# Ledger of designs, part 64: designed miniproteins, single chains, continued (3)

Each design is a single chain, and the fold is of that chain. pLDDT is the mean over its residues in the fold that is shown.

## One batch from the design tools (miniprotein)

Design m10355
Fold by ESMFold2-Fast:
Structure m10355 (fold): chain A 96 residues (1-96)
Amino acid sequence: MIKRKKISPEEAEAWRARLQASFDAEVERFVKEKGLSPEQREKLRELIRLNETDPAAASRLENQLVADKNPENIDIAFTVGAYTLALAVERVLEKA
């Protein structure tokens, strides 16, 4: 069980760095698995960032990509959904 205590800034930074590294590894795994181009990889990163900071803007972008009916853009939208689930699982595992 994770103990709730006053943590130092260094402990918080180390924990954040560990979570970020895990996330980056998962992003690269999906990019490789889906065979995404560099441009598609950048779009994926932007959609993930928007989903965390502005879910409404992320939803508009996903709808635009799906409406284009381009298989590559549909794969990007699907991958964002999978990443949102992976992040939720990561957060649950971090809680113990």
Scores: mean pLDDT 60

Design m10356
Fold by ESMFold2-Fast:
Structure m10356 (fold): chain A 78 residues (1-78)
Amino acid sequence: SMQAQMQQIADDIIALAQQTIDRYGTPPGVTRQQFINGFRAVLNDWIANQDIATMQSIRAILQAGATPDQIIAFISSI
């Protein structure tokens, strides 16, 4: 189902966000939990709006090894 597909992409994004922190560290003044909770909040909004294209785009950016600053810039541009 579409809902199951969106949940799978969300789970992938959270796992990739954790890997991004492991690779680059967190932005100054931001904890791991705050960074991940920020992702969960935007993912909940994208799921509610069925915005699969945005979810796939952020997953691809994370898979490409984007830095936290690049990820924040991308989300802020939406």
Scores: mean pLDDT 85

Design m10357
Fold by ESMFold2-Fast:
Structure m10357 (fold): chain A 76 residues (1-76)
Amino acid sequence: EKKEDSEALIKASEALSRIDQGDLEGAVKILEEAAKRIPKYKEKFLEAAKYVKEGDAEKAKKLLQELIAELRAKLA
């Protein structure tokens, strides 16, 4: 469980960084890969990827920031 939470934190942070850089295609690839590798957070990663594909970067960032905050709380 903690290993999946740590990996999800890393992938969510990487995807958020890509969105901030304007690399939306890179962000989608990271999110879709994370959804395949981390079943526990699959739905959240796919939802973030959907928002990026729809051009709603702000919704994607908000969802990823909320996930990162949740994961940091669990890992503390």
Scores: mean pLDDT 84

Design m10358
Fold by ESMFold2-Fast:
Structure m10358 (fold): chain A 62 residues (1-62)
Amino acid sequence: SAAAAEAAARQAELERERKVRILKEQIDLGMTEEQVESLVEKNGDERNARAAQEFKELAKER
């Protein structure tokens, strides 16, 4: 149902925010966009791909 899909989307969003924060911290430690993409490819998770995209936007605005 729409309600169940919405609840799942909220949980996924919270998890993505946490992963984005961790990726930002790793960038501050010298990880490049290519290294982040490698991690996403290794995991193959759509949520990780979303987090990598979010990270690229942050690096772009740096």
Scores: mean pLDDT 65

Design m10359
Fold by ESMFold2-Fast:
Structure m10359 (fold): chain A 80 residues (1-80)
Amino acid sequence: AAERRKAAALRQVDAALASLQSGGDIESFKNSLENALSLASRLPEEVQKEVLETIRAKIEEHAPEAVSDFEKMLEERKAK
């Protein structure tokens, strides 16, 4: 179900943010975020938008320094 894929993507983002806040590196965070975005890409477009907005909000709350990296990743995915 789409709900399970959405939940799986958001769980990966939560885990990645927790790791980053514990002193993890930004490259590991970006790799985990790419995995979450790959899961989200399997959802219908309308649900993908909602998931991407939720991910952005979580990053803005917990790792605002990573927002620009996240936006760049979204641009790169759109170009492919």
Scores: mean pLDDT 78

Design m10360
Fold by ESMFold2-Fast:
Structure m10360 (fold): chain A 55 residues (1-55)
Amino acid sequence: MGEQIIEGAVKLAEQVGPEVALQLARRELDELRKEGVDEAYLEETLRRIEEALAK
């Protein structure tokens, strides 16, 4: 469930901070939404990214 996106966001947060990494992850998820990916999958992935970056 988007583990690559979550891992990418965590690694990016180490470089640019969690807020910028979260913004970029949201843009990536928006592109997936345009491709017709399930909303439930996108919401769950975003939640996991937010939890991973909240440390």
Scores: mean pLDDT 77

Design m10361
Fold by ESMFold2-Fast:
Structure m10361 (fold): chain A 72 residues (1-72)
Amino acid sequence: SLEETEKEIREAIERGDVAKVVGFHLLALGYYLDGNYEEAATVLEAIIRAEPNPPQSLVDLLKEAREKAEKA
């Protein structure tokens, strides 16, 4: 779920698990490139909620993923 993914990312950030945090960013990008926009949006939203200062590019990508998911 979104809440479970957010918690896992937040816990990874808190313990300094950079590899796991990067892994979630790559997972979101992978879903997006594969056309799985619903899963991409879920992971992107979880990252944005867990990150203290999410970059605007990530917020923009979430908006695009949500828009594309609604058309699938």
Scores: mean pLDDT 84

Design m10362
Fold by ESMFold2-Fast:
Structure m10362 (fold): chain A 117 residues (1-117)
Amino acid sequence: MNARLEAEIGEVLQAFSDLIHAETEAQRAAARARLDAAIARLGELNPAIARALEAARELVELGVETGRWELVELGIQAVVRLRNALVDGVSREELDRLAREQERELRRAIEEARAEL
């Protein structure tokens, strides 16, 4: 289960890279489809991580759309923190706690960013 979680989080990070470097609408659509599929599979494995990654996705997409690269960096760093915790072998309970904490922080960042638009 942990190896599958790690693989799907890696897929999300790769899809974020694809989205950030997309030059065409077709490339952006392909990256979004990869994100949707990976987050859906994560939802079956760990719903708390899936919710945190959905928030990270929203923040990254907002950052790309508005040219606010600090939002992209925040979203990516949240996913990297979850991957590092998983690689470090933290307990399922601690991983779920960290995922819920990251979701709250990301949701606050999204609300603050949207208030500035």
Scores: mean pLDDT 86

Design m10363
Fold by ESMFold2-Fast:
Structure m10363 (fold): chain A 73 residues (1-73)
Amino acid sequence: ESPVELAKKALEAAKQGKQDEAVNYALRAASTPATPEQKRQAADYLEEAAKNSTGDAASILRTVAKALRDVAA
């Protein structure tokens, strides 16, 4: 399962209000081997997941997205 697929699952979970599941998918995406392009795409989905989340979950999702962008640069 690619980091982009995991990030898409994080966004879908966030849209369904399943914030803990969204965070779990995001952390799995960050731990998955990826090309710089896949890391940027995953970061885009995780930023959108953060917008669909609140509190600590939103903060974690934004942090993971930023880490993926920074590593891809």
Scores: mean pLDDT 85

Design m10364
Fold by ESMFold2-Fast:
Order: structure tokens, then sequence, then C-alpha cells
Structure m10364 (fold): chain A 66 residues (1-66)
């Protein structure tokens, strides 16, 4: 639970810092939750995977905006 909470908080703070609208923030949080569920059984790799996913999602969003 703490890992999930920390990951979601990081995504939320990132979205807020970048000024994402409500829809984009919601989408990022949904992506993060899905990734967390997928990696739950691989706890050791989880923290790194969450950061990489958050960066990848941001990168995809930036590419679509550009």
Amino acid sequence: SSIRERALERVRRGAERFGFDEERTRRLLEEAERAIESFEERREEFEEAVRELAEAVTRVSDRRAA
C-alpha cells in the first residue's frame, strides 16, 4: 500500500507541477495504477519501474502535444 501511495503521489505531484489539466492528470493516475497492479508481485523492481513508467507516460503525452 505504501508503495502504491508513494507512486501515485509522485505522479500527482508531477502532473500538478507541469500544469496538466484534470483529464490528463486522471489519465496519468489510471496508467500508474494499472502499472502498480501489474508489478505488485515484483516488489523489488517496482520503484524503478514506476519511475520509468511515469517518465514514459509523460514523454508520450509530450509527443502527442507536439
Scores: mean pLDDT 72

Design m10365
Fold by ESMFold2-Fast:
Order: structure tokens, then C-alpha cells, then sequence
Structure m10365 (fold): chain A 101 residues (1-101)
């Protein structure tokens, strides 16, 4: 189980990396993932969409984390859409596959 203090520190560290380089898609991805673990799905979605923009292409991990965020919001339709997109990029992506079944 992720430590809340560790997750808050991860958020701060990712924010500092983004200030230095807003094209660091990994920092945006880590920020979004940390917000999902903290139960802040709206902030997670914002960060993960920035990760997609910075990367310049779709990525199965980013799409799966967006699905997790929408699932936390209770938006099952959007969650399913993102899991399906992740499986289109990686048909064996276990997290996306489990969430569709």
C-alpha cells in the first residue's frame, strides 16, 4: 500500500520536474498515477492528458491510468473506452484486460 506522505512527496517532485521541463511526459505520468493513488481522479486526468500531449502519441500505460481515473470518478463508459484503446495498442495489457472483464 503506497504511503500517503510518500505519494504527496512524489506529487511535489513531479511538479518540480514539470516546472523545469513541461515536455517531461514521464513526470506528468507519475503525477497522474500518484493522484490516482491519492483518490484525486480529476487531477489525475489533467496530468495524464498532459502526459499524452508531451509524449505526442498514445501510450498503453497512460491510457490505462486514464481508465483507472475515470473508474474512480464512477464514469464506467469513459473508463471502458480508455481500457479498449490501451488494448488496441497492447492486446496483452493485463490491467486494461482485467478491467474490461
Amino acid sequence: EPDKEQLEAQVKAAEERIKENPEDWKAWFELGRAYNFLGEPEKAIEALKKAQEALGKDDALILTELGEAYKLLGDEEKAKEYYQKALELDPNHSLARRNLE
Scores: mean pLDDT 82

Design m10366
Fold by ESMFold2-Fast:
Structure m10366 (fold): chain A 61 residues (1-61)
Amino acid sequence: SPEQIVLDIVNRIQKLIDEGKSLEEILAELDRWLAEHPELTPEQRAAVRKTAEYLYEQAKK
């Protein structure tokens, strides 16, 4: 389901953050994963990008 795909992507983002990847590396991987899922809406894609940026900033603190 699209919801399960979004959750899988968010979990992968968390793993990259935990591994100390830069925001640029995380966003590059995210764009690659989103390209594999054309069924996701533009709104879902934007939300996942914003979530990645938010989680990265929270981990930095």
Scores: mean pLDDT 82

Design m10367
Fold by ESMFold2-Fast:
Order: C-alpha cells, then sequence, then structure tokens
Structure m10367 (fold): chain A 64 residues (1-64)
C-alpha cells in the first residue's frame, strides 16, 4: 500500500540519522494508524537497526 511506502521512508530516514526515532514513530503512526508498529519500528531504527530489520518490524505490525 502507499501508506506502507510512506511509513518505510520515515523509518529509513530515522535509520539514516536524518530524523529522530520519536519523529519517525509519529510519522509512521500517522501513515499506518498503528502507534505500536510505529513505535517498534522507530525503536529498531534508533538502536542502529538496518533497513531490513526496520521493514520486518513494520510488516509484523501491519500483518500480525
Amino acid sequence: SKMGNQAGAAAGAAAGGMISAEQAARLIEKYTGDPEGGRKAAEVAAAGGDAESIRAALEEAGGG
């Protein structure tokens, strides 16, 4: 979905150090409507998680 693409971009920006994990969590929540998934993905990004780990967290939140 297009919302998933936007959420993934926000998580990627956090992982790249362009925005804070907290800002990424808010953007992901806004695009997905899932605060738990957004927070989890942002935490993975802040902990130095790679794009694959961040994507897995977003997919787990959206699909499980």
Scores: mean pLDDT 62

Design m10368
Fold by ESMFold2-Fast:
Structure m10368 (fold): chain A 55 residues (1-55)
Amino acid sequence: MTDEEIARRIRELGAEIDKKVQEAKKKYTPEEVQKLMDELWAELGAEADRLLAER
């Protein structure tokens, strides 16, 4: 089911962002981590919009 596949991909991307943020918190300053979070969530939003537009 295409809707289920899109929902799964969005969920996986969100989980990947959480993992990257957790790793970044160990290596970077809070300011750098926040900038990274903003960028990753913006990219996720763009990717989700792209996936939905291709339906």
Scores: mean pLDDT 78

Design m10369
Fold by ESMFold2-Fast:
Structure m10369 (fold): chain A 60 residues (1-60)
Amino acid sequence: DKEKSIEGGEYFRKLGDEYLKQGNNRLAAYYYRLAAFSYMNAGDYEKAREMFDLADKAAK
């Protein structure tokens, strides 16, 4: 379901942002990757790439 996948991506992106704000880079990267997979399932490849870039930046 595309709508559920977009909602999941938004949810996981928010969790990634929250953990990044807390300095938990490992969990931030993990949730950004989950957001990326959710956007890929929705067919939003540009948003998925953005999420993978955020994950890589968080993980360094």
Scores: mean pLDDT 86

Design m10370
Fold by ESMFold2-Fast:
Structure m10370 (fold): chain A 75 residues (1-75)
Amino acid sequence: MYTDLDRQAMDYASRRDFQSAINLLRQSYSVAPDSRRPSVLEALSGMLRYDGRDDQSDRYRRRARAMGGQGIGYD
């Protein structure tokens, strides 16, 4: 289940290829069940922050929280 997409996204992020990581996480989001979507949005928020897109990162973080992503510890 979409875990392979998440893993590949992490590999791209570790190489500072944030655009590829973001693209894979967007694919993961589109195929994820509703229960997993908050976690994918949280990961997208993290990638956007690393890419220097703080405003977009904050918007994804707030959306994840609204969808039940309450395990966000970076606050």
Scores: mean pLDDT 73

Design m10371
Fold by ESMFold2-Fast:
Structure m10371 (fold): chain A 56 residues (1-56)
Amino acid sequence: KLSEVARKAIEELEKLGVKDARTFVSEVVARYGITDYDEIVERALELQKKAEEVAK
């Protein structure tokens, strides 16, 4: 189930210190249609990095 994969991705990102992990995972799944766990984590990390760069 996709929701289980997304939940695991959120937990992994939270362990890595990612704030707003739930928001980034939702964005990745809804906007890009990514369903693979590794791809969700990778893309969410990229989106967070980009958001930090813009906020700088």
Scores: mean pLDDT 76

Design m10372
Fold by ESMFold2-Fast:
Order: structure tokens, then sequence, then C-alpha cells
Structure m10372 (fold): chain A 55 residues (1-55)
């Protein structure tokens, strides 16, 4: 449902925000891991937004 997609969107946005906070103090390998994770979640957010727009 639309409500389920909007809930999932909010959850992913919260995860991204938390990872971005961790990224501020991260260096080296940890920084690369966080950047990859953030990018992956951002791609999922874009897909969810498109799915919601199509409803």
Amino acid sequence: SREDLEKQLKDYEDVIKHLEEQLKTATGERKEQLEKAIKSYQEQVEKLKKSIEEL
C-alpha cells in the first residue's frame, strides 16, 4: 500500500541520516564502507519515491 511504501521511505531516510552522522568522524576503510552504504540507501529511496509517484 501507499502507507507501507511511505513508512519504508521514512525508515531509509532515517538510516541515511544516521550513517551521514557516522561519516563525519569516519576515516579510511570505514569512510568508504559508509559512503557505499549511503549510496545504496539513496538509490532505494529514489526507487521508493518513484513507486509512490506512480500510485
Scores: mean pLDDT 85

Design m10373
Fold by ESMFold2-Fast:
Order: C-alpha cells, then structure tokens, then sequence
Structure m10373 (fold): chain A 67 residues (1-67)
C-alpha cells in the first residue's frame, strides 16, 4: 500500500507539471486515501499532508478551467 501511495503522489506531481489538473487532483486524492490505510512515519505523514494540499489546489485549477 505505501509504495502505491508514493507512486500515485509522484504521478500526481507529473500530471500537475503537465497542466493536467483534473488528473492530478484524482491522483493526489487516491494517494491520500491509500496513505490513510497504513501506519505512517512522520516523513510519510508530511507527504500525505502535502498531497492533500496539492489535491485541493489541483481541484481549484480544474474548476477554473471548466468554469
């Protein structure tokens, strides 16, 4: 689970860099969901928080693009 969560976070980062905000939001949300299913180190918990913040930002960007 944890490696899949980290992979999804990295995929979200790539989607964000490409301007694919709706895809990035989905990937970040899925990463956070998987992080929630496992026991986390402090470092992994910070990655989860960062992914959650980026998911919100990506959702806002996607909504603005959609109007």
Amino acid sequence: MIEEAERLREEGDRAWAAGRYEEAARLYREAVRLYDQVELTKEQALEKVQAGFRAIAAEVEARLARE
Scores: mean pLDDT 79

Design m10374
Fold by ESMFold2-Fast:
Structure m10374 (fold): chain A 92 residues (1-92)
Amino acid sequence: MEAERRATLEAIAELLEEAKKALEAGDVRKAAVYLTAAQLLAVAAVEEGLLSEEEHREIFELIKEASDALDAGDTKAAIEKLEEARRLVLEA
């Protein structure tokens, strides 16, 4: 991996992990802040050529599913989707 790409993927993974920790602590608002930050960083990474459109699409869909689960009150499903997104990011 190129150093910039790896640093960006690690940063996205850390934001997703912090969102998960916030949800485990019952802080849905804090989790939403971390999810927004992860989304913005992923979009910036695509624009800089550090992520492919395909990689971004997969990450985006999982984060969207996590956000939708939170809006439905399903914290467990949200955490599961965040763990899936984090693994996908670390596999890239």
Scores: mean pLDDT 81

Design m10375
Fold by ESMFold2-Fast:
Structure m10375 (fold): chain A 51 residues (1-51)
Amino acid sequence: MKMTQRELAERAGVSVSTVSNVQNGKIDASVEVGRKIVEALGGDPLRLTKI
């Protein structure tokens, strides 16, 4: 995906900082946030619920 972090955050309904943390492998964000990011990317949410 060539989506910017800002576009991804907007689509997922979370902050840019949250997107950055999840993309860098920080799992401090809830599984719900991870699911929203996966959905925004058009991916399979079931795969990323395990982070």
Scores: mean pLDDT 62

Design m10376
Fold by ESMFold2-Fast:
Structure m10376 (fold): chain A 61 residues (1-61)
Amino acid sequence: APSTGEVLDFALRLSPEQRAEVVALAKKKEEEALKDPSLSLREVSRIAMDVAYEKLRELVS
C-alpha cells in the first residue's frame, strides 16, 4: 500500500490543474460513498484516497 508520504511526493510533482483534477475526483468518490449508509467514515476516506492515488499514478505514468 502507498504511504501518505509517497502520495504527497507524487502530488508535488503535478501541475496545479492536475492536482485540482485529483482533488475533484476524490471529492466526487467521497460524495458517492457517503450515499451508502453501510460504509463507515474510515471506509469512505479509504475509497477516496485509493481513487486519488490511482489517478496520481495515471498522471505520472
Scores: mean pLDDT 75

Design m10377
Fold by ESMFold2-Fast:
Structure m10377 (fold): chain A 55 residues (1-55)
Amino acid sequence: AMEEAIDRVADRVLQLVAEGKPLAESALEAIRWAKEEGIPFDVAVEGVHRAIARA
């Protein structure tokens, strides 16, 4: 559901940050990944916001 999609995007951002990527680059890569997965843009943005709150 939508909540699972938001968490998947957030986890992707945090994974990239943990691998040493800057937050901004990690967010952009996660949004690109979300588009490939068919996740709506608004949901992907919410995932990024959730990751920023936790980072």
Scores: mean pLDDT 83

Design m10378
Fold by ESMFold2-Fast:
Structure m10378 (fold): chain A 100 residues (1-100)
Amino acid sequence: MSPEELGRKAEELGRKGLELAREALRLADKAMDTGDKELAERAIELAEKALRLAQEADRLAMEGLRRDPKSEEAQRGSLTAGSAALAAAVALSLAKKALE
């Protein structure tokens, strides 16, 4: 795969991870507000899935950057993966707190 192709795949996976992380955060917020443990459990599942997508996106982006450090696609993939990982980590933390 080219650095550009690796970067585009990383951005696609990162964007999907970010969308799932944002949904997980909304469910976690609602679980905290309502005390609904089933919402908290769903938020955990979505946040963990988002984290896995972010990790795969980061792996692809880093391979792209290793082949071409100037690849704009690989740089965008890396930034998107980082955003997804951070959002997923926040959602996971809040969802776990909602279970307590």
Scores: mean pLDDT 89

Design m10380
Fold by ESMFold2-Fast:
Structure m10380 (fold): chain A 70 residues (1-70)
Amino acid sequence: SMEEQRKKAKEALKQLLDELLRQMKEAGVPKETMREILFKILDYLSEKLNLSPEDKEELRAYVEEQIEKL
């Protein structure tokens, strides 16, 4: 149950990041600016949710992948 809750939380965070990226892309925000904003949000959420270093790195890699696909 705790592991399932952690997986659901990561999936929810990825969905949130995807939605923010999509909206910024539609608004014509430059890639560099999108990356800066998403990393600031991720750093804030990582601190607030006390994410492990492994989970932080996974989410950072995910954000980089999504930006590169633009």
Scores: mean pLDDT 82

Design m10381
Fold by ESMFold2-Fast:
Structure m10381 (fold): chain A 59 residues (1-59)
Amino acid sequence: GAAERAARRAEMERVGRERAEAARAGEGGLAALNAEIAEELRKIGDEFQEEIERERKER
């Protein structure tokens, strides 16, 4: 259900942050790129989810 999707999204964001911090420890510039990619993926996911909800109306 919706709670499962929210939990999965939160988990993905947590993993993304952990990965970005690991990259920051080894590669200064890589952390910035990882943060930018994570932000874009979040926006894409939000838009895709809204499109599905709009089309299906949960029926």
Scores: mean pLDDT 69

Design m10382
Fold by ESMFold2-Fast:
Structure m10382 (fold): chain A 64 residues (1-64)
Amino acid sequence: MKVIVVYAGVSDEEAEEALKKAMEALGGDSGEIVKVPDVATGEKLMRELHKKHPDVGVSGLGRP
């Protein structure tokens, strides 16, 4: 299963740590981090990913 971490307003290192934890929690075998300019853009992207790819694990970092 692929895991994607969408992040805004945090460092790439924090996003990579979050990805590692999400992959371990969800049993992911591959993953990527996706940087977005703001939380609202990230929330929109996460909703689209959930709709189109329900087999992909999606996690957000930087949501208030």
Scores: mean pLDDT 77

Design m10383
Fold by ESMFold2-Fast:
Structure m10383 (fold): chain A 55 residues (1-55)
Amino acid sequence: SLEEEFKKEMEKFYEDLVKRRNLTPEQRQKLKQVMENMYKIKFENVKKLPDLKIE
């Protein structure tokens, strides 16, 4: 799935960022939450497109 590929790519980006910036566990957790929310928003809208046609 395209969305699964995108999510994996974003997770790679997250891991790379953590290594480059030596993020603390708290910062890593916060970044992970933000990115997970972005995935949900982006792909929820794509998946909900059929529902948006109600009008």
Scores: mean pLDDT 68

Design m10384
Fold by ESMFold2-Fast:
Structure m10384 (fold): chain A 57 residues (1-57)
Amino acid sequence: SHMEALEQLKAAVLAAAERVAGAPLSEEQRAHLEANVETYARALLPRAEADRLLAGL
């Protein structure tokens, strides 16, 4: 479903952002990421993974 695809995308982007940051994200950082999840997916994920997850929306 679109809901499942969106949750997978959010989880992948969050994991990538925390790897780059080297620390857990704050609540405010997490909210900002979720509001801009497509932008961060394209910036942080490997292209093939980003394209696959975004196609599921």
Scores: mean pLDDT 83

Design m10385
Fold by ESMFold2-Fast:
Structure m10385 (fold): chain A 70 residues (1-70)
Amino acid sequence: DISEIVELRRKGAPREEIVERLSKHLGVAKATADALLEAEVSQSTLSRIRKNPEDPEVKKFLKELVEKKL
């Protein structure tokens, strides 16, 4: 549930715990989840990724996000 992730972030939970929960919620690698958190990606964008992770546009966005972080 995305609400649990938002609550953890609000409570100041460790970044690693938030990354792990987001990774499991979206079905993406931890490195990708970490990059999404660092970029402060909107809730609507996170919902789009969850609904269609196999979308070529979503895959391209995630790849570029991770590469830009590196």
Scores: mean pLDDT 74

Design m10386
Fold by ESMFold2-Fast:
Structure m10386 (fold): chain A 88 residues (1-88)
Amino acid sequence: TGEEAARKAGEAAAKAGLAGFEAGGLSAAEGAGYALRGIGSALDGILKGKGEEGARGAAEAAELAAERSGSEEAREAAERARRAAEEA
């Protein structure tokens, strides 16, 4: 369902932000910012009955965290977020 996709994509975005911080590519504030952006997009989509849109927004946040950090772990998390959004 779109809600399930949004939840999975939001979780993956949080992991991407954390992984980017742990790799040293993002500051703690930057990592937290991308994680919260992804979670916020997912939650907003769920609350509005637009889980697919929420999942896409979360995947975008995860991809930005991966791109900015250069972290392989963040890239893998972003890929999980993207797949969750595509399966919605």
Scores: mean pLDDT 85

Design m10387
Fold by ESMFold2-Fast:
Structure m10387 (fold): chain A 85 residues (1-85)
Amino acid sequence: SYEEDIRALLEAAGLSDEDIDEFVEMIKNGVELEELYEFIERLLKEGKITEEQAEILKKMVELIKEGKYEEAIKEAAEEIQKLKQ
């Protein structure tokens, strides 16, 4: 499912289970793109993700809000994987 794929991506990005649960619920509840950006910026400010990871996650949520779930997950996974090489 897209939820399982998003959870795996966020875990690969180093998010805690609590932050993953909050982020996934925000996506499932269809919150505004601006609220998703604020969540990502909070993670960055708290040192939980890098600037590069924040950019990847912002692009992912943009595509999700457009209904492009498969594209969002695939592109985010590829970019996060590159950061670990």
Scores: mean pLDDT 84

Design m10388
Fold by ESMFold2-Fast:
Structure m10388 (fold): chain A 60 residues (1-60)
Amino acid sequence: SREDLVARYLTERLGVSPEEARRLAKEIAGKSDEEAIRLLQEHGVSREDAERIVESARKA
């Protein structure tokens, strides 16, 4: 699923557990692009990387 692909990116980039990554991926799926970018930035992701993650989530 799209959420599984996003969860994999989050695990690799943030070093969070697969469970945490799945929760965050669900949050992203339910948010607008700008809200999702802001959420990722709150977790220490740069805006550039956050934009890439969100684009990948919409593309999958």
Scores: mean pLDDT 75

Design m10389
Fold by ESMFold2-Fast:
Structure m10389 (fold): chain A 60 residues (1-60)
Amino acid sequence: MEELEKRVEEIVERLRALGQDDAAESVKKAFDYYKEKGDFENAKRFIDAVERYLEERYPP
């Protein structure tokens, strides 16, 4: 979970830098929900999906 928390922080910072504060808040809330349930698998899938979305929509 701690490694996923770091990835979430990086995603949130990236989304805020893009002016997408609502999206950043939604990602954080969704991750917190999975974390509270101890659902590591769905938390990881969610973070992987968000990272893929950012790479496809906002490529470096």
Scores: mean pLDDT 79

Design m10390
Fold by ESMFold2-Fast:
Structure m10390 (fold): chain A 60 residues (1-60)
Amino acid sequence: EAEENRKAAEKLKEEAIEAAKKGDKKKALHLMIAAVLHAVAAGDAELAKEIFNETLKAIE
């Protein structure tokens, strides 16, 4: 289960960054929240912080 949540978080992170680069800020934020929740469910607080920071940098 933890590995499945970690993989889901990584995939959603990639999708969030892609949405941000395309200018879809709303979609990027929704995907970021989903990715962070999966990272937390995997017990990976460091990945959750990374997702948050990288997605916000991509939005600007």
Scores: mean pLDDT 83

Design m10391
Fold by ESMFold2-Fast:
Structure m10391 (fold): chain A 70 residues (1-70)
Amino acid sequence: ADEALRRAEELVRRAAEAAEAGNFEEAKRLADEAMELIDKAGLSKDPRASKLAVRITAVRIRGIGDEIDA
């Protein structure tokens, strides 16, 4: 569980970095991968995963062409 959350956090960080660089397609892909990892680990309903899911959702929204503010 903790290892899956740590991996998802790393993917979210890389997604945010890609979005900051203007690579929204890459950011969206990484954010999707993070959410998939959480889902496969059975953590989708875990409170610890909920706060990470908010960040994943923010990156996905930015992937539709919204500007990222760090």
Scores: mean pLDDT 70

Design m10392
Fold by ESMFold2-Fast:
Structure m10392 (fold): chain A 65 residues (1-65)
Amino acid sequence: SEEIEKLQKEIEELIKKARELKDKATELYEKEKDIEMAKELFEEALKLGEEAAELKERLGELLSD
């Protein structure tokens, strides 16, 4: 269904963004360029991961029919 496809795309986009933020945060932290920014990016990545998990739960309910 269209709703399932939309949720899948939103989940994939959130996961991709979270991964990119985590990678950038890791680089900043390891190179000691900006530890404060690294913390902010890790927190943003966690937030996006939580949003993706919530959408996955909704998707699971739609797929369990």
Scores: mean pLDDT 83

Design m10393
Fold by ESMFold2-Fast:
Formats: structure tokens, sequence, C-alpha cells
Structure m10393 (fold): chain A 56 residues (1-56)
């Protein structure tokens, strides 16, 4: 699913340290670029990313 893709991305790039607001914003921008590159619906992909971050 789109949320599974967002979760995989988040876990793959997440460092082993507390996540700052600035770092989360940078990861969100990276995922936006990833979604555009893959031809995904960027709005839906970012919404899924935001849900995964909220679950973490």
Amino acid sequence: SIEERAREFFEAVRPDRPMSEGLLAQLRRLYEEYARHEGLDVEAALAAFDRVVAES
C-alpha cells in the first residue's frame, strides 16, 4: 500500500537518534521528491508519510 511504502522509506532513512522537527521536514521533502520520481500522487504520498510519522 502507499502507507507501507512511506513506512519503508521512513525506517530506511531514519537515524538512530531523536528526530527533530527540522530533520522530519527534510525527510518529508526527500519523500516528496521520491514520490514525484516514482510517478505517485504526491499529495496522497505525503499524507501517508505524515500518518507514518505520527505513528512513530
Scores: mean pLDDT 76

